# Designed miniproteins, single chains: the designs that were tried, part 104

Each design is a single chain, and the fold is of that chain. pLDDT is the mean over its residues in the fold that is shown.

## One batch from the design tools (miniprotein)

Design m3606
Fold by ESMFold2-Fast:
Structure m3606 (fold): chain A 95 residues (1-95)
Amino acid sequence: MSIRETLELVEKALEAVEKGDLETALEYAERALSNVVGIISGLDLRGDPSDEPLRATLERVRDLLEKAIEALRKGDAETAKKHLEEARKLLEEAL
């Protein structure tokens, strides 16, 4: 699991939202969330204080993906798109 792979999943979720395919967008967003949780877990197992800024950024991405998933489940494409775009920006800054 990598930040780049997570970014690619978020970009695929955004593409699906723009095409009106909210079910596909939800699948990609859930996969991206799973990747973020896995990366955070890996950082926690290492216990390296130098990872704190990255961990803080990934926790913000996690919150945004959880909000995007909630919006997608409600059929709120505009709110989902907003949160996915914010998550994409944070992931790009983390690369």
Scores: mean pLDDT 87

Design m3607
Fold by ESMFold2-Fast:
Structure m3607 (fold): chain A 79 residues (1-79)
Amino acid sequence: MEEEEERRRIEEMAELMRRSADRLAEYYLSKGFEEAAEMVRELARRTIEALRTEGLEKAEEIERQGLAKVQELVEKELA
């Protein structure tokens, strides 16, 4: 029961992550940051995969590191 509840929670988190990433990617695209938008979508895909296969702690690590790189890219594209 606890394992089934945890799997359901993981899938709910995955759906929230996907929706958040899509909104963020759309925002970057609206600003002309195509590469940042692409990185955000790829990061979400990798984070969700890690969440399902390696667990929450690893997924959080991947997301944290990846978001920092996206932020660096956006800062470089700002003139």
Scores: mean pLDDT 80

Design m3608
Fold by ESMFold2-Fast:
Structure m3608 (fold): chain A 91 residues (1-91)
Amino acid sequence: SKALQGALNAAEAGIELARHLADASKQHQADVARVLTSLLVSAASLADKELAEEIRRIAEEAIEKGLASENAATVLIEGFEEIRRLIEEAL
């Protein structure tokens, strides 16, 4: 599916961006993660609505945990890695 491939590409880009933003404020990291989550959910929903809802759940949980953590980047990267694996399994 081109939509799932698009979601996979977005998840990979999100992980790379999270690594580059590791020294940014937690709020900025969270705001960027929310934008990426919207893109991922939109792309995945074109192929699989249930997958899109699961992606949203994992991303929102990662953002909440990241904001509560001393290392937001690590938590966000782990969340997006889980999302990437989930999309790969759906391909």
Scores: mean pLDDT 85

Design m3609
Fold by ESMFold2-Fast:
Structure m3609 (fold): chain A 62 residues (1-62)
Amino acid sequence: MKEVAKKVIEKLREEGIISDEAADFAIKLIDESKSLEEALKKIAEHSPELAKLIREEVEKEL
């Protein structure tokens, strides 16, 4: 799941939906977290919109 989330974040960055700063921030938290759920919770503490966007895009890849 973490690899799918990183792929989704890179896609959102390439499409201009999120900034490079937002993408780097989200990827860092995903790499530092034990699970995608933990990472999304940490991302949501700073940007609930970013966490929601990543979750929705990951769900589309499943």
Scores: mean pLDDT 82

Design m3610
Fold by ESMFold2-Fast:
Structure m3610 (fold): chain A 93 residues (1-93)
Amino acid sequence: MEKEEKAKKLAKEFAEKVKKNPTLENLKKLSYETGYELGKLLKDVEKATELPTKAVEELLKEGKATDEGIKGASDLVSKYAKEGAEKAIEELK
């Protein structure tokens, strides 16, 4: 229960940070860092990847981004968040 609330907070903070500095470099860095923290918290790579990906999709839809732009950003977030989450879980073994 508390872990789920912390996970939602991390995903929200990620989306807010992306909105403040929407550079490709920042998106990659924040995706990895958020995936790492979510992986450490949840110990679930899929869930740690899905939460920040959904958060950025919602952010871009609200900003009326193109379908191609949403897909491109989602693919990047999924890739780097997964790498971060996998790293966190490996370090806990």
Scores: mean pLDDT 81

Design m3611
Fold by ESMFold2-Fast:
Parts: structure tokens; C-alpha cells; sequence
Structure m3611 (fold): chain A 93 residues (1-93)
């Protein structure tokens, strides 16, 4: 349950980051890279480390970065990543 929420959150953070990067240079690129890296880190924490608390925290951070990128698609995906990351973190405590 906790690992599943964290995995889904990290996946959405990665998708949001990639959506932001597609907008090109500027705020979207910087926010998108941050979100994508946090999503990748969250997936590593789930699949290799089996740590839902840290994975959820990484997904929550990545989701926020995707929201802050300012693109509509990245905001929607980032919001899902943020909410699921938070759930994974809380359940992993």
C-alpha cells in the first residue's frame, strides 16, 4: 500500500517533469528537470531500497516542482504526484 502509493507518485512526478521539459527553455525546463529527477529518485527508492517514506517524500517534492513549472499538463500530473507521494510518505511512517 505505502510502496504502491509512493511508486505511483514518483511515476506522476516523472511524467509531469517530462511534460514541463517539452515546453522548451526557461522556467518549464528547470522545473521539469527537477521534477523528473525527483521522480526517478523516488522510483529508485521504491524498486531498489523498498523505502516508501523517502520515496513518497521524493515524489511529493517532484510533484511540487512540476506544479511550479507553470504548464497545464505538468500541473495536473504534478498534483497527482504530490498527493500520492504524500500518501506514500504518511503510510510509510
Amino acid sequence: EALEAARKGAEYALKGGLAAVKQGPGKSLHGGIAAALSGIGGLFLVEVMKNPKEAGLSAESGGKSAIDSGTDEAKELGQKGYELGRKGRELGE
Scores: mean pLDDT 80

Design m3612
Fold by ESMFold2-Fast:
Structure m3612 (fold): chain A 76 residues (1-76)
Amino acid sequence: MSLEEDREFLERRLGEKAKILLEVLGVDEIRMDDDFFELGGDSQSINKLGEKLGKELKLEDLYKDPTIRGLVDLIL
């Protein structure tokens, strides 16, 4: 029930998807509660992420939950 255990589990589960997120956002680390737009994310970042993951992602899908957690739910 610790946030630390949940974070480590999610990072292991994401694997290459976590690396893609870091690369697309141009940051060294991310946290689930970080805001995608505050990390420098924009429509081009969403399009690039979708291309790398083979999914159609739209910026509008993030408006309900603009956190990395919300983005992860869209890509899983």
Scores: mean pLDDT 71

Design m3613
Fold by ESMFold2-Fast:
Structure m3613 (fold): chain A 111 residues (1-111)
Amino acid sequence: MARIASIGVGLTVNDDGSSVTVTAFARVEGEPARVRIRVRDLKTGQLVAEGEADVAPGETAQVRGELSGVKPGDTIELEVEAEVLDSGERLRKRYKATVPAPGVAATVEEL
């Protein structure tokens, strides 16, 4: 049976200093699976990133999106949901980050 072993999110400030690239991850174990990842901005309710990938056991599915209208010092709160489409297994986590300087990866805290 395919299972979601872990999920996570990374944030990198783009060189313009006014947007961040959001990268969400889901690692699967057990059997090959098709995984959907969704990332939502908790302040606006907006879907930031969504995608599906076929993954082998031990591989990581990844999706990317962009949040605009942010600046260094702003707080971002995200919800990441990963779903194994064949089984309906879901893992959902919430994260908080403070936007760092341009070109710097943000430290992300699980809520």
Scores: mean pLDDT 81

Design m3614
Fold by ESMFold2-Fast:
Structure m3614 (fold): chain A 86 residues (1-86)
Amino acid sequence: ARKEAEALAEALEEYDPELAEKLRENPTASTVASTVTALALRAIGALLDGDLEEAERIAEAFERAAELGVSELGGLAESIRRNIEA
């Protein structure tokens, strides 16, 4: 929980520093899950709107978080990238 929150916050610092700060203030499994869900929905919205740059930035953040130890987010990043490349 705390380790995953810190990893995700570090991954988000360039993309959304306010979300990164929120994760650092509330480093719980619930906050991590809520943040991941919000970002996944944001990526879906970006893909539907044709905003491929925004979807790519979210995929990059999930990839960075996976590199930092939240390996489950790597699968989400791959799903987003496949939809960008299709």
Scores: mean pLDDT 81

Design m3615
Fold by ESMFold2-Fast:
Structure m3615 (fold): chain A 108 residues (1-108)
Amino acid sequence: NAMEKIEKLYEEIQKLVKELDEALDNGDFETAERLLNEIFKKVSELINLVREIATPEQKEEVDKLIKEIVDNMNKALEALQNKDFDTVREYVKKILEKVKELVELAKK
């Protein structure tokens, strides 16, 4: 069931984001980079599953959300390389908001 996989990935992403926040609080750059990469891997898997089950009518909204997610992922990576941890948190939060919108759209 594709929806069960999407919901499981969303739960895993939320747990990884909590771990990322803890790494950022500790100034642990290496752990934060590893966790951010794992989050992006899970987000990409979720995106692929949503694309597989999306109806033709949903395509435009799905594509728009995916573009916004990818744009925020790139900004989060740039912020991490600059060790701007507050900006990493802001973009990761935006990624979670858009991923939640994708999950809700997939349920329709």
Scores: mean pLDDT 89

Design m3616
Fold by ESMFold2-Fast:
Structure m3616 (fold): chain A 79 residues (1-79)
Amino acid sequence: AASAEEYEELLKAGDLDRLIEIALAEGDHILAGTVKLEQMLKEGVPLEEIIEELRRLGIPESSIERLKEAYAKEEEEKA
């Protein structure tokens, strides 16, 4: 089972792909989607392309919609 300690070590190592793989295997679609979204936003990828990548990873639409709502709130607070 994935632990907070294991996630922290993977983040420190920069192995975000492995972190996403473990989160998906554990059924933690919100964690997997959040990590991928933050990584791609830092790279300047448009939200539309990020959403397509989340779908490609097998993240369900319900989780994608939840992530979109969280992102919209952050953008509103930043405006």
Scores: mean pLDDT 74

Design m3617
Fold by ESMFold2-Fast:
Structure m3617 (fold): chain A 94 residues (1-94)
Amino acid sequence: DPAQQLLDLLSTLFGVPVEKLPEHLKKLMEKAKKSSGNSQETLETLELYLVLHELASQGKVEEAFARAEELAKTMSLSDVTLALLAGLKAWLER
């Protein structure tokens, strides 16, 4: 199940259970807002992971990546973050 694989990857990446991911990501966003003026890319990256989790939890993996790619086009994300998103999508589509 690609949706479960995506959720398991996010759980592994952040070191928290799937059901704790939204709470954990929101706490990281709060820390980023307080830690420095260079937090914008971090906040945008965390927002993309939150969107991936939300749609994947509904079994909508293709929609999750389509929505994340759409948001990424409107955000000032690094080429590294965009490459990681593309690589993750390709890995799940294998």
Scores: mean pLDDT 73

Design m3618
Fold by ESMFold2-Fast:
Structure m3618 (fold): chain A 71 residues (1-71)
Amino acid sequence: SLLEELREELAKIEEAAERGDREALLEHAERADKLFQELGATGDEEAIEEARRLIAEFGRRNREKLERVLA
């Protein structure tokens, strides 16, 4: 599903951030953004809300790592 693909891309962003791989981080972030846009296009409010929750949780957990890699 799009939601599971989004989870996979978020995990890859986290892995790239842990490695300090800015290029890989940005590539997977772009893919995650496209998946979120596709979820929005479905009109499935439950899936969209779950995706928003996952992205917010990801951001909270990884804030310092993301700031270091994107500096």
Scores: mean pLDDT 86

Design m3619
Fold by ESMFold2-Fast:
Structure m3619 (fold): chain A 93 residues (1-93)
Amino acid sequence: SKEELEKKLEKLKEELKKAKEEKLPPEVIIETLLEIAKVYIKLGKLEEAEKALAEAKKIAEENGLLTEEIRKKILEVEIEIGIELLKRGVERV
């Protein structure tokens, strides 16, 4: 499963790069970043997950896209990161 997660991450990073280069709608970039963050959480790469989440939040705020659906997806990722940090004896500030 780790090898499958690494392959999924590589594909999502390629999709993110393409979306930015092709200037796709910011909603697509936000969704891709949140999926990247979720894969990083599963891989135990919490710092990378937090960076992807922070970028998604910034894009959503800058584009007025903090809809109920996007806010919920952001919150779900934030909760998952928080739970994993607590499990590892690390608390985010």
Scores: mean pLDDT 86

Design m3620
Fold by ESMFold2-Fast:
Structure m3620 (fold): chain A 107 residues (1-107)
Amino acid sequence: SAAERAREEEEKKFLIEKEKLSEKQAEALLRVRKGEISPFEAAREVVGEEGEEALRRMVELALEGPESPETAERIEEILREVEERYGRAAAVFIAQLAAAAIAELER
C-alpha cells in the first residue's frame, strides 16, 4: 500500500540519517524486518561470514542470559570487534539484526 511505502521510506531515512547506515545496510535491515530474508542472511550478504558469525554469537549469548550484565559486556565486545574491522555503521547494522533475530525467537 501507499502507507506501507511511506513508512518504509521514513524508516530507511532514519537508518541512514540518524543511525548512519549505508543504503545497502538499511535496505538489508528493512528486508529482514519484512520477513524477506533472515538476519543471518543479511549479515552474510552485507558484512560477510565474520558478520554472520558475530551475529550468531550475540544471539546465543542473549538467549542464554538476556538480563545479565556479563551478557551485555560480551555482546559489547563482539560489536567493538565488528566496529574495528568494518566500521561503526556495520556494528550498528549487526546490533539491529541481533534485535530483530531475538524478537522473532521470542514470538
Scores: mean pLDDT 83

Design m3621
Fold by ESMFold2-Fast:
Structure m3621 (fold): chain A 92 residues (1-92)
Amino acid sequence: MRPRVRNIRVRADPERRELEVEWEYEGDPRPRLRILAYDAETGELVGETENDEEPRGRIGGLEPGRLYEIRVIAENEEGTHIGEPVRAYLEE
């Protein structure tokens, strides 16, 4: 089954300078999931992480007072699915 990722939710944690990301996925075999954070103004990749066990992850080391675009990517032998981008503002 081709991979899909959906229902992406992003929570800002300004005290830790992190974004917490949760999603739902489907695919057989089980897809590898990657989370990418981009600066929403410049389009520059500013952070990435992977999670093989749970449909959630965190991206840290972010600058407060900025808008970020989060993308979740699911890949297996059947192909790649990039979830709908979600924007989140990290407050100062």
Scores: mean pLDDT 81

Design m3622
Fold by ESMFold2-Fast:
Structure m3622 (fold): chain A 59 residues (1-59)
Amino acid sequence: MREKVLEIAKSLGLTLTEEAIDLLIEKVGEDFEKLFQALVDLKRKVGPEITAEDVRKYL
């Protein structure tokens, strides 16, 4: 699943920390559409660099 999150992030022009990826999967689960939507929302709210703190704050 981490590799799929990284692929989505790369397609959206995002950089995520490993902690952000792990927390995103924990909060959203392994649903590809939900992970994609969560990353789109984080891009709009935070910008191109996403940390675990950003995931905690916005998801």
Scores: mean pLDDT 80

Design m3623
Fold by ESMFold2-Fast:
Structure m3623 (fold): chain A 94 residues (1-94)
Amino acid sequence: MSDEVIEHLSLGVHHYDLAVGAAINGDFEKAREYLEKSMEHFKKAAELSKDESEKYEILASGYVMRADVYSLMGDHEKAKEYMAKAMEYLDKSL
């Protein structure tokens, strides 16, 4: 994995952690804003990856985190949708 991919993965996880904190505090607007930033970093990490399996694993991780935050916000319909997308990418990474 390249240094640029690692940097964007770290930023993606950081913004995910902020989104989780906001969701737990009931600040769903901030949770969505942090989640959007997290997903931008995961997409950038996937785009910069030269390994197709790694790219799909990165996208799957991003969707799992997105599903988790929506579940914390009580949006179980969107959480299920994003988890299904994560599983689709995990299958492609194999």
Scores: mean pLDDT 86

Design m3624
Fold by ESMFold2-Fast:
Structure m3624 (fold): chain A 65 residues (1-65)
Amino acid sequence: ADPEKVGRGAARAIASGMPAEAAGRLARQSSGLLGEDGAKRVKEAAIAAGASEEDAETVARQMLA
């Protein structure tokens, strides 16, 4: 999966009112689990797309293997 696309998608879901935990769970279902480097890139992409650090961290944590 493309971690940047995943992070941007999660940030959009959160901006639309979805809880960060739910957004991360959906990202995990569509893209599978990521290693530590992939999860870090998801977090960075979510922050770049406007998510808070706390929400981006929650999303990344849901995607760690």
Scores: mean pLDDT 82

Design m3625
Fold by ESMFold2-Fast:
Structure m3625 (fold): chain A 92 residues (1-92)
Amino acid sequence: SAVENLEIEVERLDERRFRVRVSFSDALGSGSIEFEFEAEDRRHLEGRIEINGRIYRVTISLERIDERRFRVRARVENEDGNSNSASREFER
């Protein structure tokens, strides 16, 4: 089944820390995973989430665009080998 409804939310926690939530669904359910990180010029994070006994792989990358803007890219892959990706820009 296709990975659908891929959404990225970014929240500033303090002067140095951000939280990224990646939310998604497929035909068998929906889930979300959160990553906390310090803002850097380039960063890659990976996570796994289990929903109803199925494993989803989530990869995010963070890249600085300019002094105030970052881009978050997220990719989610399910056990069937189906994947989707999304990106979002955010300001400090």
Scores: mean pLDDT 79

Design m3626
Fold by ESMFold2-Fast:
Structure m3626 (fold): chain A 105 residues (1-105)
Amino acid sequence: MTRLSDEEVREIARVVGLSPGALRRGIREGDEEVILRVLKAAPKLSPRIQLKAAQAVIDALKRKLGIPDSATPLDVDDPLFKAAVAVMLGDFEKAKELLEKLEKE
């Protein structure tokens, strides 16, 4: 599981508009609202923090969905997971499209 440092959690929480404790809990538990806010805020984060945030979200979603570490990211049919992978790859346009589809439902 990718661990965010206390400083990295504080930076993400500040940009997302959450307390550090709420961000830690939301990512750890795979809270969909917290994950959506983190992924939407990713373009405002530094590239290093973007990658770590996306990795932490992917790890949390793998636990929530019961996905083994051996599964390839492309085989996962979950919109939040696909959006997190897009953020990790720097494809913010694809991430935005996937997140907008989730909000329209």
Scores: mean pLDDT 75

Design m3627
Fold by ESMFold2-Fast:
Structure m3627 (fold): chain A 90 residues (1-90)
Amino acid sequence: GLELLEEIKEKVLKMIEEGKSLEEIEDALSEGLNKLVLEEKLSDEQVQKLIDEATELRIKLQEAVENKASKEELKKIVEEGFEKLKEILE
């Protein structure tokens, strides 16, 4: 759970640093979260909360990119989003 979530976060942060497209970042996030749901013993409530928070994170990233946010601002959005995802898994 938490180890895989940290791995997904680090990958996304690295992609932002390297200037990867929003589409590539969203694909990596979706792939990682799908793997998390498949490999972890999550409750139906945890799965729903994970989907909801991941959707909010994607929307915030999309809006930030449209507003020409800095890499630092994008990284902050990712870090705040992953803190919420971590709380769901605890």
Scores: mean pLDDT 83

Design m3628
Fold by ESMFold2-Fast:
Structure m3628 (fold): chain A 78 residues (1-78)
Amino acid sequence: MVGRFEDLGRLVARTTDDPESREEALRLFEEAVLAYTVDGDEERARRLALEALRLGRRAARDPRSQRELEERERELRE
């Protein structure tokens, strides 16, 4: 899970040119990692990661990047 959140954070960082959206998404992924590793709250960690992905989708540079983020969101919901 931690590695998955890190991969998703890197994906959002490379798919948006909006620094504010990038920063906010990375903060949400950092909170997800902490929820998982410190609190053992897997459900909260997943919700935070999903919120970060939704923000990434809104800020995506192009439709291809948006589709890649949508695919990762679908995988994370499972």
Scores: mean pLDDT 78

Design m3629
Fold by ESMFold2-Fast:
Structure m3629 (fold): chain A 100 residues (1-100)
Amino acid sequence: LDARLRELVARAVELLEQLRALLADNPEIVGLLDEMIALLRALPDASVEERRALLDRIRGLLLEIHALLQERGLMTPEVEALLDQLGLVVTGLLALVESQ
């Protein structure tokens, strides 16, 4: 489980770093992406209860980022594809943590 958790965290961070590069001119969105990266990096060393709380916050941040991108007309096909991939990885992290 730890190896799979670290793999999914690394993939999520990679996707977030790609989004951060595409959205570099949007400091509010960059701040939310940086917060999500920090929460994801905390997952491997967290307790089971802490992992659930971290993933709930990550899910909340993902919804907030999605809403801001739509509101600001920043939802390009490339951004949408990265968000879709990130959503799948986050769903995988939730399933993995809930199985513990």
Scores: mean pLDDT 86

Design m3630
Fold by ESMFold2-Fast:
Structure m3630 (fold): chain A 104 residues (1-104)
Amino acid sequence: MPSPLETLDQMLANYQALLDELIAAVKAGDEKRQTLLLFSITVTLSGIQYLLKHDPSISQEQRNQVLDQLIAALEKAKEALKDNPEVVKLLEGHIKNIEQLKAE
């Protein structure tokens, strides 16, 4: 069976791919795809946060590594989408939630 770390790595890879697709959708002006991707990104992040909070086999070092990778991906997406303030605001909300989890 996949370990919690293998599951977490897969979810992180999916999250990064969704952010890249969001950047492409926003640049293309595809509002329907943008909306779907924003929901998918939010659901994927919630799953990652749940696993990090509730799986005792994940070390503090692994947890912090994943949280830092999530923040880096979101900061990259924020810079790419800086001309879209509504999307930037949503991504900043995700960063705050991740920073709060890192402080615990």
Scores: mean pLDDT 83

Design m3631
Fold by ESMFold2-Fast:
Structure m3631 (fold): chain A 61 residues (1-61)
Amino acid sequence: MEDKINEALKELFKDDPKKLAEAAEAIALTMSEYGLDLDKIIETIEKLFGKEVAEKFRKLI
């Protein structure tokens, strides 16, 4: 599942390496706090990048 999350992030932010790094760091922090909780991971992306980006991420995983 972690590999699937990493691949989804690479696809979602393929044209923006800075956003990819920010998303990966934020998700790593969320996973350290809540474990592999997809709802919390999606919530983190929505908070950081907005609902549209979070919905695209959900479709990739």
Scores: mean pLDDT 82

Design m3632
Fold by ESMFold2-Fast:
Structure m3632 (fold): chain A 66 residues (1-66)
Amino acid sequence: SAEEGALKKAQEALDRAREHVRNGDVKGAIRAAQEARKYAEKLGESDRQTVLEEVDRLLAEAGEVL
């Protein structure tokens, strides 16, 4: 389904954001986290909240605050 596709894309973007954080690439981490946020807009409330909470955490680690 479109929601299942969006969830997979959000998860892939979060995985990329985590990799960028591990490598000290703040710019890459922010971009990937923002991509995950965009896919989250296509998800149901529960999945959307989970993705957005992880985005918030990763952006905080990268030196950004939501």
Scores: mean pLDDT 82

Design m3633
Fold by ESMFold2-Fast:
Structure m3633 (fold): chain A 62 residues (1-62)
Amino acid sequence: MDEEIASLEKERKNLEKKLADYRAQLAQSTDPAEQARLERNIAFYEAKIKALKDIIDRLKAS
């Protein structure tokens, strides 16, 4: 396996852990300002994870 692919997979897993943490925080939050911040962070990390998956899939297909 390419070292670059391994690094991207590790980054993806780290982002997935961050996303899970933010989702857990949102589920427990009762502050509208905190909820808005968490929702923005969730959307940001979801987009980053999708982009990384697309890159990894393209590298594996090559």
Scores: mean pLDDT 83

Design m3634
Fold by ESMFold2-Fast:
Structure m3634 (fold): chain A 84 residues (1-84)
Amino acid sequence: MEEAKRLIEEARRAAEKGTPEGAVEALVLLAEAARLMLEAKEKGAPEEEVRELHERMAEAMRLVAEAIKDNAEEVAKAVEEALA
C-alpha cells in the first residue's frame, strides 16, 4: 500500500504541472497504482486504506482531466507518441 500511495503522490505532482507530458506521466503512474491497489485488495488489505487511496486517486484524476481539457490536442499527441 505504501508503494501505491507514493505513485499517487507522484501522479498528483506530475498532473499539477499542467503540461501534456505531465498528464501522460500521471496517467501511467495512476494505472500502476490501480494495479497495486487491486492486488492489495485481493490479499485482504483493510477496506479503509483502499478507500482512502481511491479518494486520492480520484483527486489526481481530476487534475489530469483539467490538464487534458486545457491541452486536449497536445495530450492526445503525447499519448499516441508514447504508444507508438
Scores: mean pLDDT 77

Design m3635
Fold by ESMFold2-Fast:
Formats: sequence, structure tokens, C-alpha cells
Structure m3635 (fold): chain A 95 residues (1-95)
Amino acid sequence: MSWIQVRVETVGGGKTGMRGERAIVEHSPSVSLAELVRELVRAGGVSTALNLTTNEPDRQRRLEMLEAMLEQGREGRLSPRQTEVVRRALEWLRR
């Protein structure tokens, strides 16, 4: 049985003025990277999802992750700019 739970929180250094994103993920061993990316985006962890996708070394897995992100963009969970970046990356990877 596949299950995943994601919690995204904003972490900030008041002295540095910089804020980051932290994702806490719990999942069953059967969860795919594409499923993980969908849940990260749904939880508001778009930056974490983009970073994970960009650093995926396997071309087929990266393709599946990019398709999952584009799907979330169509559902309005990504900005138009983020959706365009994902769409272009997917087109280049398919060439």
C-alpha cells in the first residue's frame, strides 16, 4: 500500500534576512519519485520539488517527475513562470 505525508514549513534566519523552504516527508517504500513530487507541490513545496527534479540523474525518472509537475501546473498549483520552465525542460528532455 502506497502512502505519503508531506509537511512544508518556512525557515528563516532573522539575522540574515533570508528565508528558506523545509520539507518533512514520510512515505511508504513503494512511493514513486513522481508521486513524491505531486505531494510536495500540493503541500506548497514547489522549490523542493523543482530541486529534486533538477538533481534526478535518471532520465526516465526525471521525465516522470517533470510530467507530474506539469500536471500540478495545469491544476493551478504552480505560477505561470514555473509552469513554463517545467514545460520547456520536458520538451528538451523528450528531444
Scores: mean pLDDT 72

Design m3636
Fold by ESMFold2-Fast:
Structure m3636 (fold): chain A 81 residues (1-81)
Amino acid sequence: SMEEEIKKVEELKEELIKEIEKKNADLPQSDRDFIIEVVENFVNWEIKVAKETGKKINLESLRKALELLAEGTREQILKRR
């Protein structure tokens, strides 16, 4: 069901937030919070698209996209220092 798929997405999000905190422990909390916000906004958008379109969420593809998004956001933070 859609609700079961959303639950799996929320569980994936929580796992990734914990990994972001660990991988970015060298950054100030404000920068870690920003990376988390970017990831949460993307997840919220994907859930909205799935609800509006009936699109099934592929968890493997979503995990990879979120990991790349977090990494790219970290790189942009470091590049602007």
Scores: mean pLDDT 86

Design m3637
Fold by ESMFold2-Fast:
Structure m3637 (fold): chain A 96 residues (1-96)
Amino acid sequence: SPVGEAVLAAAKDPSPENLKKALLAILDLLEELAENDPDEEVRRQKLELIEKLREALENEDYESALEYVEELRKLGMPESLLDALIKLIKQLEKVR
């Protein structure tokens, strides 16, 4: 899968470029999953949190980014994708 390939590339070579590419791939997948939510209000909340997460990552606000990941967890987003995001965010913070 494109997400799996990006995550594997970041694992083999944890450069800022590969870590950011993997983060964007996971965020794109989360956005697609959120857009498919049958509840309009829950869909809106998920999409708003994903947008805030993207902005926090662009601003290198990793503390806020991790908080938004936990809010997405409370809304029932897939644990495996959220855990992958947390690992990548923590790696990106270290290789700055």
Scores: mean pLDDT 87

Design m3638
Fold by ESMFold2-Fast:
Structure m3638 (fold): chain A 84 residues (1-84)
Amino acid sequence: ILEELEKKREEFKKELDKLIEESDGEAKKALEKLKKELEEEFDKVEKIAKTGSSAESKKALGKLNEKLEEIKTLIEHIKDALYG
């Protein structure tokens, strides 16, 4: 779980950092805010994974995955604005 969480965190960080570098103005600010929110959410889930039960860790990761799907939709909208 922790290894999967760290890998997913790095993948999202790289994706957002790339988009931030390629964006300007309001899109860049939105991506920077999104990156901060994601880092906070990953930190929260990591704490649960380190201190909680296997069941609690899986539940927390499931909730994170739901939030990540919402964020992927937002990222696609931003990509359409930048590249479309």
Scores: mean pLDDT 75

Design m3639
Fold by ESMFold2-Fast:
Structure m3639 (fold): chain A 86 residues (1-86)
Amino acid sequence: EAEKKLQEAEERAKKLLPAFEEQQAAMDPSDEESREKAEFFTLKALAEILKREDLIEKLETEPEKIEEIKEELLKKQKEFDEWLES
């Protein structure tokens, strides 16, 4: 079941990759609004890969909590990495 979750996450990542590359190419690092949009897109894509619909909803409805959402996603990513090593 763990292998199935990893495979599903990889498939979601592959589906998001073209949109991510297009968004990254359009991003202007000197523009604060462009950087904020890139960060929002990255966090939303990561939440989708991790199948965290609750975090996607928070990003859309409570963008002022982006720092909290970012910390939660980073924590989950670390848990995922530790699981892969074990």
Scores: mean pLDDT 69

